# Designed miniproteins, single chains, continued (4): the designs that were tried, part 34

Each design is a single chain, and the fold is of that chain. pLDDT is the mean over its residues in the fold that is shown.

## One batch from the design tools (miniprotein)

Design m13234
Fold by ESMFold2-Fast:
Structure m13234 (fold): chain A 60 residues (1-60)
Amino acid sequence: ASPAEKELEEAVFRLDVERIEALLREDPSLAPLARKAVEFLRSVGREDAAERVERALEEL
């Protein structure tokens, strides 16, 4: 995985939605990984965070 992918995974683990949004806007190639992050966030009951990440994906 690239350094950007690892940073995104760390941001997801920390539930740092602002960082996830920033990383996705800087590197749109992270979109597939961000989509998996949305599924993960929903699975742990963080619907608000999942919606924010989905919105960032829609802005690409």
Scores: mean pLDDT 81

Design m13235
Fold by ESMFold2-Fast:
Structure m13235 (fold): chain A 71 residues (1-71)
Amino acid sequence: MNKVLREAYEKAKELEEKGDREGAIKYLEETAKKNKDNPEVVKALKEAAKLIKEGKSVEEAFKEAVIRLLQ
């Protein structure tokens, strides 16, 4: 896994475990803005944030976002 995506997953998971789902979404969106030079990472982070907003867990959202990136 890309280092940025792995670190974003770990931080979002930590926030979810603390009950801060909104913080997890915000963290992913802010990380995407900081990585504008890597469009695939931005796409994966935005997709993961969207899936979490739709009610998916951080783990499920990242698995789906990464699988979609590989296709």
Scores: mean pLDDT 81

Design m13236
Fold by ESMFold2-Fast:
Structure m13236 (fold): chain A 85 residues (1-85)
Amino acid sequence: DEDKERALKLKEQAAALAKKYAELAKASSPKDQIYYQGLKQLYLSYEYGATASYYYLTDKKKAEEYAKKGQELYEEAKKLFAEAA
């Protein structure tokens, strides 16, 4: 199933980017730290969204849980970006 394959790849790519921006936040000056924390939360939201898409075809309740958590992470990212601007 191409949709399942795409969801799994998106999850892996988003997780890798979230990890990258988490490390950049740790190594950054205080000025840039909030921006990289925002990017980390943004890519974590994409990872959770992709995971929700994966479970949508097998476990609807699990898909809803991951989708909700992804939305929470996305709202956190928006707040961090507003603070960094």
Scores: mean pLDDT 85

Design m13237
Fold by ESMFold2-Fast:
Structure m13237 (fold): chain A 96 residues (1-96)
Amino acid sequence: WEEKLEEMYKKKELSTVGLLDPTVEDIELAIKYKIGKILVEKDLSPEVRETLEKAREKGIEVVEYDSREAIAADPEVNLVIGRERLPALHPNAEFV
């Protein structure tokens, strides 16, 4: 899983990434690859929220959405990362 995520980050020169049900490790990889903006759902665990604050401290913009569909519909999103496919994926988004 993590290897697949790293390959996507390397290939895309990603500025905006949507993370569905992110783990701490998913966010740490976004920090490592210096992603400019992360889109997440509002209903996150305290541990994940704490890691997102570390991402903000590293200069990553974090935007919270009410739904997965709203993340996929964001016109700036380059890649949506998740373990489940969204029913209405935006043309600029790629599911991993």
Scores: mean pLDDT 70

Design m13238
Fold by ESMFold2-Fast:
Structure m13238 (fold): chain A 55 residues (1-55)
Amino acid sequence: YEPTQEQLDLVAEILKELGVHDYETAAERLKKRLEKEGKVEEGEELKKRLLSLLQ
């Protein structure tokens, strides 16, 4: 699974808003946002991918 540029931009925005090195919180928030849009599977895959890249 390869995240879209929009999804990567959302992650960057969330990380910047939180001022965090807490990638787990950022990934969880993005997953919840995608779940509300009905994109549950995309949210799970994006979370896994981000944790792999940012850890």
Scores: mean pLDDT 66

Design m13239
Fold by ESMFold2-Fast:
Structure m13239 (fold): chain A 73 residues (1-73)
Amino acid sequence: MEVEEEFKRLIEEGRKAGDEETVKEAEKALEAYKRGDFKEVGRHLQKALSRSKDERVRKEAEELAFAISLAFS
């Protein structure tokens, strides 16, 4: 699955949950990903994970962070 589509899914789930902070951090992570700045991707995904109050949104952020970590480990 294309990582960019996973970011779009996280952003959409965050919007549905009303989790504006997770949406904001996920959008910043997607922009960092498009620039190839994987350190910033990890930083913003960690913020999304720590700030999310919705379990499903948190799970999506965790899975995306794991997928990126696996690709660059």
Scores: mean pLDDT 77

Design m13240
Fold by ESMFold2-Fast:
Structure m13240 (fold): chain A 87 residues (1-87)
Amino acid sequence: SPVDRMVDEFVRSARVVDDGRRRRDQGVPMSPDQQRQSGTAIRTMGDIIRRLVQMGPDAVDRFQRVVRTMPPDVRDWAMRMMRSQMA
């Protein structure tokens, strides 16, 4: 479904952001391409949340189910972003 594809894209984008943070924590410099990929991933995550909220409660419920399985930092960020879009 379109919702499942968007949720999958959110998960992939979150992993790109986590990879960037992990490299920084290890003192490994990121290439310009990797920096652009992290920036794009963050924007993609925000856009996906906005689209899912616009699709309605069923899409939000599907997304929340997946987000509950993600690391606390990502989960908290996603829930705050959703509340912002629903206000």
Scores: mean pLDDT 82

Design m13241
Fold by ESMFold2-Fast:
Formats: C-alpha cells, structure tokens, sequence
Structure m13241 (fold): chain A 81 residues (1-81)
C-alpha cells in the first residue's frame, strides 16, 4: 500500500512543521493520523514511531490522557512489527 505510506510520510513532515511552530496539539493530530495510515499499510514499525511522536506532542500540549492512549498504541504496533 505505497500510497498510504506516501500520505503518512507527508503527515509526518506536516507534524514536524507544527512542532517547529509550537502547535503541539496539531502535531499530535498529524502524527496520530500518520500512525493510523502506517498501520493500514502494514508498516507497524513506522506506525509505532508515529504514535510515539504523537504521544510526545500531546503531552507537550497538556493532553496527558491522549498521550497515554497513544503510548499504548505505539507499544501495540511495536509488538506487531
């Protein structure tokens, strides 16, 4: 599913830009969406990386509950990799 991975890579770059702008909530949303696309593509290693990045971004945004949910998703994806 090359197209899903391509879209996920674009979302990672947009998330990185959101982090540079200090928009951690937006970065978390973008990284979470990328993680979902990597999961759909079967790239569980990349999905785990994206979910971990989303967790860090949400924690910086002050959303500790969302951060914990994404840390769990990252762990689950890593176990499937």
Amino acid sequence: KEKLKEEAEKLIKEGDEAVRQGDYEKAGELYEKAGKLYEEAGDYAKAAEAYAAAATAYRRAGDEEKAKELEEKAREALEKA
Scores: mean pLDDT 86

Design m13242
Fold by ESMFold2-Fast:
Structure m13242 (fold): chain A 100 residues (1-100)
Amino acid sequence: ALSDEQVALGGAVGDAAVRSFELAREAAARTTPEQGRAILELAARMADAAFRGVAAGASGEEILEEAERVAREAGERAGPVVAEVAEEMVRILREELARA
């Protein structure tokens, strides 16, 4: 069973995921199909990692650190357009976790 803190973190991660998928869809529409796919796959991967963190009992700090790692790796592989969107997704997650 999840603790009250884990439920609050799950809600924050959910809110961040909605905002990040909106950002990803808008960014994907304004770039090449290849970059757009990478951005949408990044949003899905970050959401999956964050929800798995909540389910495993990770702290908000640990969830954010993993998201920062995933974002950095994606930017290094896919280049500056993906790196910029990844940084914005991490910012969104940080803001939502701070409200939890």
Scores: mean pLDDT 87

Design m13243
Fold by ESMFold2-Fast:
Structure m13243 (fold): chain A 83 residues (1-83)
Amino acid sequence: MKLEEITAEDVRRGVAAVVALAERALSASPEEQRAALEALRRAIEEARELAEALRESNPEAARVLEEGVERLEALARRLEEKL
């Protein structure tokens, strides 16, 4: 998939899926919470890189990714507080 072919809706669906998995991890074992936190940190880094790459070609998708990063960072903080 080319970066210019990624839609804001595709980004919203991706972010929603990651958020749902992270919220489930909040009720999981400490080991699963640690794994989810590491996965979230990687997802945040990848989302930031993708948002930067999309800023000129698809600013709407980039904005949705930036909003998604904020939500993922909030979930990462909640997981850290439980550990």
Scores: mean pLDDT 78

Design m13244
Fold by ESMFold2-Fast:
Order: structure tokens, then sequence, then C-alpha cells
Structure m13244 (fold): chain A 119 residues (1-119)
């Protein structure tokens, strides 16, 4: 099993790869969905292992970056809905984990509302 530091580093690498492919105009929908699914697996492990609000919010910032890049790229409404629903699902898990941090809860509530409005 990877440490939180190793999981965060891997999530950074996925974000950097997604952004590089997007910026080059070479990101396929198949590649994007695969990178997104890998990012969720890493984020779920970080949610399980970390109790630090800074680590959790940073991990979410990377996941958000990947999700937003794919939402800009995809034209398939089924794929878009899947990305949006999965992102909302994990934001709610993160909000539950950080329920004792009112500043984090406020930020995450705004993010959930933003993604729900895009459904």
Amino acid sequence: HMSVEELLKRLEEIYDRAKALYDAGTLTEEQGVALFDEAFELFEQILEKSTDPGELLYAYSLLRGIADLLLEHTTDPEVKARILRRTIEYLRKLQEKLADNPEAVAVLSAEIARYEAAL
C-alpha cells in the first residue's frame, strides 16, 4: 500500500499528464476517461488514509483540475454526466470527512453546487 505522500505524487503525475495531453490537443476521450478513473482510485485511497485537511483539499484540487479538463473536452452527454456525478459523489465523501472544519465545508458545498448546476 502507498503512503499519502506517494498517492499525492501519483495524483500530481496524472494531473500533469492530463493537462499536457489537453494543451497539445492530443487528449482522446478514451484516454481522458482512463486518467479520470485512475485519479478517483487514488483520491479514494487518500480519503481513506489522510486526516489532514490541507492534504485532502490539495488532493481535491488535483481531481478538480482533471475533471474540469475532461468536461471541457467531452461532448458526449453520458460521459459528461458520469464525470459530474462521480465528482459530486467524492465531494460529498470529502465533506463528510471534513465535517468538523466549517471553512472546508463551505468551500466544498459551493463546489458541489457548481457541479450539480452543470448536470
Scores: mean pLDDT 85

Design m13245
Fold by ESMFold2-Fast:
Formats: sequence, C-alpha cells, structure tokens
Structure m13245 (fold): chain A 69 residues (1-69)
Amino acid sequence: MEKLQKILDEFDFDEKERKTLIELAEGDEKVLRGMAIFLKETGVKMSDIEEELKGKSREERGEILSKYR
C-alpha cells in the first residue's frame, strides 16, 4: 500500500481518485504508474476508465489494464 501511495504522490490526484487507481491496478505498481501517467498526459477522466471497466469480465479488465503496462 505505501509503495502505491508513493507513486501517486508524484501526481496531483484527489484522495478518491487515488483509491480508485489503486483498486483498478490490483496491486500492480507498473500498471498504477502507467495509468497515472496516461491520465495526466492525455487528460482522460477517471470516470472514463471506470466506465470502460464497468461490466467487463476479469479477463477483459486485465486486457484493458495491460495497455498501461
């Protein structure tokens, strides 16, 4: 947990956004960093990632998250 929070400390995210990113990364530090960089560089909203993952199977979510590795 502390390692994931330290990664997010490099980025300006709200507490709720941080919790969501950590949950979506499922403990993968590389995925977490990739998602954080992607959101900050592209300006994509957190809600868009949540919507893309909502209703997806575990396998489909893994494929989506692999884009950020």
Scores: mean pLDDT 71

Design m13246
Fold by ESMFold2-Fast:
Structure m13246 (fold): chain A 61 residues (1-61)
Amino acid sequence: HHHMKELKARFYEKAAESAKLIAEHQRRLMEGPDAEGYRRAAEQAEKMAKNFEEESKKLKS
């Protein structure tokens, strides 16, 4: 496995973690009047996190 390939995989892992934190923050904001908007944004961030995780796993396999 190439060192650059592993660095790219770690970058995607970090991007996935960041997206998850954004989603968690948005879910905390769902207690307000714009709960539906924050729910949609959280779902989008969760999908991005899964995409980044899959890309990282493909690079590691």
Scores: mean pLDDT 79

Design m13247
Fold by ESMFold2-Fast:
Structure m13247 (fold): chain A 56 residues (1-56)
Amino acid sequence: MKELQDLIDRGGEALGAGDYESAARYFEEAARVAPDEDTAKALQSTAQIMRQKAKE
């Protein structure tokens, strides 16, 4: 799944740059295109953690 992998890679790059807000958005987008519920839930949980870090 090229789309899913690209979004995860973009999220990882944003996280590496300390841009938690952008990382959260990319992981939320990845969750929306995820092929199964388990993957979507894991990505949504990651995005939520990024949202929390962005608030600090």
Scores: mean pLDDT 81

Design m13248
Fold by ESMFold2-Fast:
Structure m13248 (fold): chain A 65 residues (1-65)
Amino acid sequence: AEAHYNLGNALANLGRHWEAAAAYGQAIALNPNFANAHYNLGVALEKAGQDPAIAAAERAEAERL
């Protein structure tokens, strides 16, 4: 989980937001209660140009955890 989260952060810092989202998704698949990964997935999806409602749903999930 943490390795995928760290990969997501590195990809996001490089501006590779879709690849960052995929890495955060893998972190969540391994640890569904990983609040920081849900939050950062929402941020990455928003920066990648995904629908704002989808990005907002991931951020809301982070706040529930």
Scores: mean pLDDT 77

Design m13249
Fold by ESMFold2-Fast:
Structure m13249 (fold): chain A 70 residues (1-70)
Amino acid sequence: DKEKEKLEKEIIEKFKKGIEEFVANRKEHTGDNTTDEEILEHLKLILDDVGISKKDQEELLKYLEELLKK
């Protein structure tokens, strides 16, 4: 359904904003030495638990990976 696809896109956009905020907060406020690999694995577990589709999980994980490389 096109309606359901629209809602899924909105959820993905909200997750992307949350990821951006998390990365900014981690660098500015925590100074934590947690590895990028650990962060990516943790996000994958959250997305699996929430029931995000594999396609959307890959998009969000790639987005986080690119942010962490900058």
Scores: mean pLDDT 74

Design m13250
Fold by ESMFold2-Fast:
Structure m13250 (fold): chain A 64 residues (1-64)
Amino acid sequence: SPEEEKKAEVLWETFLELADRYGEIFAEGLANNLSSEEVMERIAKASAELNAERKARLAQIDAE
C-alpha cells in the first residue's frame, strides 16, 4: 500500500541518516581528541533525536 511504501522509505532514510550521524560524530571525536565518554554522549543524543524523528514521521503516516 502507499502507506507501507512511505513507512519503508522513512525506515530506510532514518537508517542512512543514523549511519551518517555516527560517522560524523566519530570523525569529530578524532579531530578534537574527545574522550570516549563525550563521544558516547553525542551518539546517545543523536540516537534519541533520530528515534524521535522516526516516531513522529511514522505517526504522521498513520494519521493519514
Scores: mean pLDDT 82

Design m13251
Fold by ESMFold2-Fast:
Structure m13251 (fold): chain A 83 residues (1-83)
Amino acid sequence: REERQKELARRIVAADMKLLGQSVEELKARIEKEIKELEEERKELEEQYKKEPTSEIRRRIIALDSAIGLLKAELSIIELAEE
């Protein structure tokens, strides 16, 4: 199980590295930056939702939560590949 997960993580990271030509450190830094930017956007939308509680704003917050979750999962995959 764990060996399979490390193998999948290595394949994902290898594919990204081949496409981007970046080091693992550069890839991690880029993902961390994207997470921070999305978290800031989410915070702004939460403040807007308090003023204007519309289904549209709520859907955007949910979409950002999903995107942040996927990026955090990608970061975890990179960390697994480093093992």
Scores: mean pLDDT 75

Design m13252
Fold by ESMFold2-Fast:
Structure m13252 (fold): chain A 75 residues (1-75)
Amino acid sequence: MEKEELLKKLREEFRKLIYEIGKLVGNGAPQEEIEKKLKELEDFVKKASQYVSPQELSAFKHALESTKKIIEKEL
């Protein structure tokens, strides 16, 4: 039960970071600011790897890679 709540919280924090990155890109923020936020997202996934199963980690990694591809297309 506690592990499920932790995973839910991690997913919510991850979605918030993606949303913030999308806002920065949509507003034409400097590339350095977007890259800094993307680095925070990458570091979050690395930290989450210590607390989640390999299958759950794979889902986070796929979402991160998708986010990177979207950013690369707009930059």
Scores: mean pLDDT 79

Design m13253
Fold by ESMFold2-Fast:
Structure m13253 (fold): chain A 95 residues (1-95)
Amino acid sequence: MEKELEGEVLLSLGRMQREIGKHYYKQGDYEAAAESYERAIKLFEEAAKLGNPEALKELAEAYRNLAKVYEKLGDKEKAEEAQKKAEELEAEYEK
């Protein structure tokens, strides 16, 4: 019960950081976008540890967004790693 509420709060904070990241991405501030998506990822990881059922899906989307940011920054290796992590997470929650 208490952990479920904490997970929902973390999920909401993660979604907020993701929206901030999308805002920076639209403005062309890719470094700020990366920082916001990395913060979202940490919040979603904590929500997932608390058993939040939406957290893995949100985490996968945040990694997809981070991959696009790294592509814009020219960091192909980080972009490929983030995309691979998103695919691994998608495979986990589809089962």
Scores: mean pLDDT 85

Design m13254
Fold by ESMFold2-Fast:
Structure m13254 (fold): chain A 80 residues (1-80)
Amino acid sequence: MEKVERVKEAIDRLIEAARAGDLVAGNQAFLEVYRLLKELTPEEKREVLEYVDQKIAEATDPQVKALLEAIKRYIEELLE
């Protein structure tokens, strides 16, 4: 619910920061995503995973795609 929305917002901020070349904002958003993901239930983690898969499919920038794939791997690891 609210936690899932916050993670999705942080992912969106990360994508925008990466597109803008804002390394400080991008790094802060990346750390925020990793912090928030640890607090989610398995069901909420799967919901975020579906969102990340959608964003990977939409990504044309290799840097954005690589960052999203790193987040996807982390979610999959947390679900193991």
Scores: mean pLDDT 83

Design m13255
Fold by ESMFold2-Fast:
Parts: structure tokens; C-alpha cells; sequence
Structure m13255 (fold): chain A 61 residues (1-61)
């Protein structure tokens, strides 16, 4: 599904940023919960943008 592909992209992005495994699992769990609530492609994109930003912030710290 589109949501599964989005989660796979987020995981690959976090792996490229070298996010620690525990933090990666936490963000993926939260993203999955938010994606389950998303009903439109626009809402899916908003959720993905949120978690991509959070991953970037973690990589910067």
C-alpha cells in the first residue's frame, strides 16, 4: 500500500542518517499510528513530512 511504501522510505531515510535503532523504531511506530489515522494522500504527505523533519533533527543532535 501507499502507507507501507511511505514507512519503507522513512526507514531508508533514517538508515542513511545513521539514526540509532531504538529511536528509529520509536519514530516508525509513531509514524505508523499517524498513517493509520490518515485518510487522504495529503494527510499521508503531512505525516511523512513531520517524521522526516524529526529524523533530520535527531541526526543533527
Amino acid sequence: SMKEKALEELEKFMDALKIPEEEKKKLLTQAREDLDKAKTEEEINKVMNKYLREALLLAHK
Scores: mean pLDDT 84

Design m13256
Fold by ESMFold2-Fast:
Structure m13256 (fold): chain A 73 residues (1-73)
Amino acid sequence: KADELANSGNPVEGYQLALEENPDNYLAWYKLGQALAAQGKLEEAIAYYEKALELKPDFALAKENLAKLKASL
């Protein structure tokens, strides 16, 4: 079922665990943002991309994806 496929193919839980271990992990914030954007949760994805950029302001991928999502809202 789609929910089972999302759980195995979308490691949101894994990224959340990584953030529990190291909340300064900007890559985990970025990956969580990507996963939420893929699920259509655009506002949540924006918040996580902004968190990644707060930790790593020159992170081009997060900046580009954030701009695209803001343009979609």
Scores: mean pLDDT 74

Design m13257
Fold by ESMFold2-Fast:
Structure m13257 (fold): chain A 49 residues (1-49)
Amino acid sequence: SDYKKYQLKRLEEEIKAVEEARKKATSPEDLQGIDETLKEIERRKKAIE
């Protein structure tokens, strides 16, 4: 469906943004927060797929 495609595109854009933030992260605390965010995005993607 078009809505499902739209949701997946948004999640792909969120993943790109998080990956860019991960490249700039320098502290273990920041890296942990990024990993938790990626897990949340993956759970959302799995629920939609």
Scores: mean pLDDT 80

Design m13258
Fold by ESMFold2-Fast:
Structure m13258 (fold): chain A 62 residues (1-62)
Amino acid sequence: SKEEALEAGRRAAQRYAGVRVSPEEAARLLEEAGFSPEVARAGAELGKGDVTASASAAARLA
């Protein structure tokens, strides 16, 4: 599951290069990718609306 979440996060980071959303929306996308709500929220906060940065941060925190 953790390995699947890391892979999903990596794919999301590549897919959403240059995409900006609210941190709340970024957290929702990361939860959909398989991250826990806490990790998704932390990653989204660190990424500050950049989906790629948020996904990369979440993958490192997971």
Scores: mean pLDDT 76

Design m13259
Fold by ESMFold2-Fast:
Structure m13259 (fold): chain A 106 residues (1-106)
Amino acid sequence: MEEFDKLAELLHRIANATPEEMKEVIEEAAKTLGLSDEFVEALLEFYEREDDPRRAKGLAALAITLYYLSKNKEKVYDPATGTVVDAPELTPEEILERARKMLEAA
């Protein structure tokens, strides 16, 4: 619950951050949520490659959320089994690729 509150606060900060503030917000998220160095570096690389600041923010928010769900073993509804299951553990690259695909579908 307390970690979820921290995630919500970080997502709010991402939504309201300027492009110049985004790097500091991502680094704060890494410190607050215990993100791995590999994940932070991969996220910053994808953020730097995205020319649209709105899409860059969306990617950062979505990737951080997927990382949180993966690492904190939050339960998700699985339509294939009709039950609630633990969120799968994803690698940093899998999280970023999933976030990118979801953002492209929007």
Scores: mean pLDDT 68

Design m13260
Fold by ESMFold2-Fast:
Structure m13260 (fold): chain A 61 residues (1-61)
Amino acid sequence: AEVTFTPEQEADLRHLLRLSKRVLDAAKNLDEMAEATQRLVDAFREGREKAEEVADEIIKK
């Protein structure tokens, strides 16, 4: 919501974050290369961070 965060939006965001974590965990299990996995995790984390900032800007505006 543009006025305040609705319970629905908060629930959706939490669900998305949980899903993202599961994807990262699956990637770690699938790829045993620690170095490659770490870089992939860093890329996913940076992407999530940017997405969160964009979402916050849109909701605030």
Scores: mean pLDDT 67

Design m13262
Fold by ESMFold2-Fast:
Structure m13262 (fold): chain A 64 residues (1-64)
Amino acid sequence: SSAAAMAAGLRAAGQGAPWEEALAVAESVAALSERDRAILRVAYHVDRGDLDAARALMEAAGLL
């Protein structure tokens, strides 16, 4: 499921994985929609403390 894929990607990110590796882990579990991929990327940047990048990505993806 997309929820399981998102959880796997966020767990990898929490363990210090770079974005490309976290995304690859998520996509190894299940295919992600463009929206789910955008949400994962926002969550990745929030976890890194990069709130400006997270906000820009939310605006670009239409999540704001």
Scores: mean pLDDT 81

Design m13263
Fold by ESMFold2-Fast:
Structure m13263 (fold): chain A 63 residues (1-63)
Amino acid sequence: SLEAEITAARRALVLDPSNRAAQVRLAEALLAAGDTEAARAVAESILKQDPTNAEARALLAAT
């Protein structure tokens, strides 16, 4: 479920805040759940650390 994906990604980020794969999965799951504002915030955070991240740019464009 989307809630389980969000929970799993958040737990991964508690252990390693720099886990890019978990950040992308969190943003994707938040967007799929309809939380556009939270998804945008995560995507912007990724782009501050990695400005060339194609998945984060696509997520930001979708919000």
Scores: mean pLDDT 85

Design m13264
Fold by ESMFold2-Fast:
Structure m13264 (fold): chain A 68 residues (1-68)
Amino acid sequence: MAAAEAAVRFAEASAEQGKLLGDEEVYEKTRELLEQAKRYAAEGDSQRAVDLAKEAMDLAVEAAKKKL
């Protein structure tokens, strides 16, 4: 689904900016969730993919709040 693909791509771009997330641990966890979301999107499970992408985004937002 286009919506799930867009969400995964956006989260992927955020993960690729790991150093800008301000936290290496958050970057790693975000990447793991993104990999799972991307995999589910490819399998056609758009709802699971969106849920995982959202969780990854929540972690990125948390890191942004704690920027140095």
Scores: mean pLDDT 68

Design m13265
Fold by ESMFold2-Fast:
Structure m13265 (fold): chain A 83 residues (1-83)
Amino acid sequence: KPSPEQLRQDARDALAGARSNLEKAKEYLEKGDKVKAIRYSLLAMFQALVALTLAEMAGDQELVDEARRIHKEALKIGEEAEK
């Protein structure tokens, strides 16, 4: 079993990926590329859920809250792209 320290690091890495994909989703939404905006928002949501799971396993409430925030933000971008 990975250590709580390793789980926190893996959660941070997943959050970094989620932020990167969320930024890409926002960029494509601004450009009117709805298909890519949806694609990158889904990738951001997936990475945020991975981070959430790892953060919960590590018992790190701050990382849990951050992962939930990024997931919610990515979901909103995806919903805007569907309009």
Scores: mean pLDDT 88

Design m13266
Fold by ESMFold2-Fast:
Order: sequence, then C-alpha cells, then structure tokens
Structure m13266 (fold): chain A 60 residues (1-60)
Amino acid sequence: MEEALERARRLVEAVRILVDDGTISPEAVEQARKAIDEVMKLNPEEGERLRAELDAAVAA
C-alpha cells in the first residue's frame, strides 16, 4: 500500500528533523517504528531500509 510507505517515510524524516533540532521524541520514534512495521508486512526490503534510516537518525 503506497499510503503506508509514504506515511513511514514522512515519520522517519520527522524524527530526523527533530533530532537535528536537539529534540528526541519517544512518541515520534514509536509512531515511525509502527509505520515501518506496516511497510515490513507489505515490502520487507523497503521496511528494512526505513528501519536503518530511523536507527541512523536516532543515533545521530
């Protein structure tokens, strides 16, 4: 479902922007992870890529 992929990408980017601004939101990270889980059910390769991006954003 294209909507799930778009939503997950937007949530991961939002987490990255917040971290760049010096803000870590556990709720935003959790929402991004849940969206990635939905993508993982539909397209595991895209889900793994998004998870790696989220992990990199949080680690930065």
Scores: mean pLDDT 78

Design m13267
Fold by ESMFold2-Fast:
Structure m13267 (fold): chain A 62 residues (1-62)
Amino acid sequence: FKVGDLVKAVKDYPAPLPTELAFKVGDIFEILKVVNDNFVEAKNLKTGEVGYVPAGFLEKID
C-alpha cells in the first residue's frame, strides 16, 4: 500500500486499542500513512474517522 490508495475492508475489526478504527467488511478507506508492515493510518470514507487500521484486513481497490 501507499499514501492515497483506496482500500476495502475484507473482514470486520473490533479495534482492541483506542488508536485503532473499528470497521465492517466493505468499508472503504483512504491511506494517509504507511506506519509499518502491519498497520496503516487511514480515513474511513463512510464515517470520516481517522486512525490505525491493520493492513492484513485491507484489499487495494483499482
Scores: mean pLDDT 81

Design m13268
Fold by ESMFold2-Fast:
Structure m13268 (fold): chain A 81 residues (1-81)
Amino acid sequence: MERIEALLREAERLREELGRRVEAGDYAGAAELLRELARVYAELARLYAEAGDEEMAAFFARLAEEARRAAAELEALAAAA
C-alpha cells in the first residue's frame, strides 16, 4: 500500500508540473511529463491488479492510455508551432 501511496503522490507532482509547462507553452516538455505520468499510471494499474483490485487496475490502465494519447497530441502541437 505504501508503494501505491508514493506513486499517487508522484502522479500529483507530475500533474502540477504538467500544468506549469502547458501554461509556459512548453508542449514538448509537457509531452515528456505525460509520458512519465503514463508510466506511473501503468505501475499503479499493475500494483492494484496484484492486490486483486481489478476495478482500480482498469481505471489506472485507462489513465495511462489517455496520458499516452495526450502526449502524442502535445508532440504534434509542438511540431506544428
Scores: mean pLDDT 86

Design m13269
Fold by ESMFold2-Fast:
Structure m13269 (fold): chain A 112 residues (1-112)
Amino acid sequence: AAPRTVKLKGKVLEAEKLADGHWRLRAEVEGDNIEDGDRVILELEFEYDGKKYKVTLEGTVSKAPDGTYQGGGRGTIEDLETGEKREVAGAFTLKKLDDNKYELEVDLRPLP
């Protein structure tokens, strides 16, 4: 079957900048209900140290035995002041909170 594509948009609640352009983000995202094997497009905005960033990440999700969805994919992080974009790989977890609402955790790493 052709995979569904689901867009989830949200605002980052917590952003941690680690070494070498590695980011850890926690967000709440909203969109249609996801299913095992769906393609997910994540769109996130956040502020860190007075700068505004936008993350777009696309990946495929699988449902874990605990009912969370896990995925990984590729995308970009953009500095909204400069327009500079960096390609990233991301690993993420989605936990359903309410109808059409998820808690998202993302680890983003720059691509070589």
Scores: mean pLDDT 84

Design m13270
Fold by ESMFold2-Fast:
Structure m13270 (fold): chain A 63 residues (1-63)
Amino acid sequence: ADVEQLALSLVDHYGLSPEAARKLAEAILAGNADEVRRIGTEAGLPQSVVDALARVAEMVAAK
């Protein structure tokens, strides 16, 4: 549910493909900031967005 909701938000806000959005959502919810940076950069997201999403992954890992 959380992966699907986050992936849908990424598609809606950033125009990502469903495949890229799903991988990015999974990396965020796994708390893997390195993977978020890699996937986000490869998907063509702006650096500020990649940094923000990596920070969210770090916060998820801290819980």
Scores: mean pLDDT 81

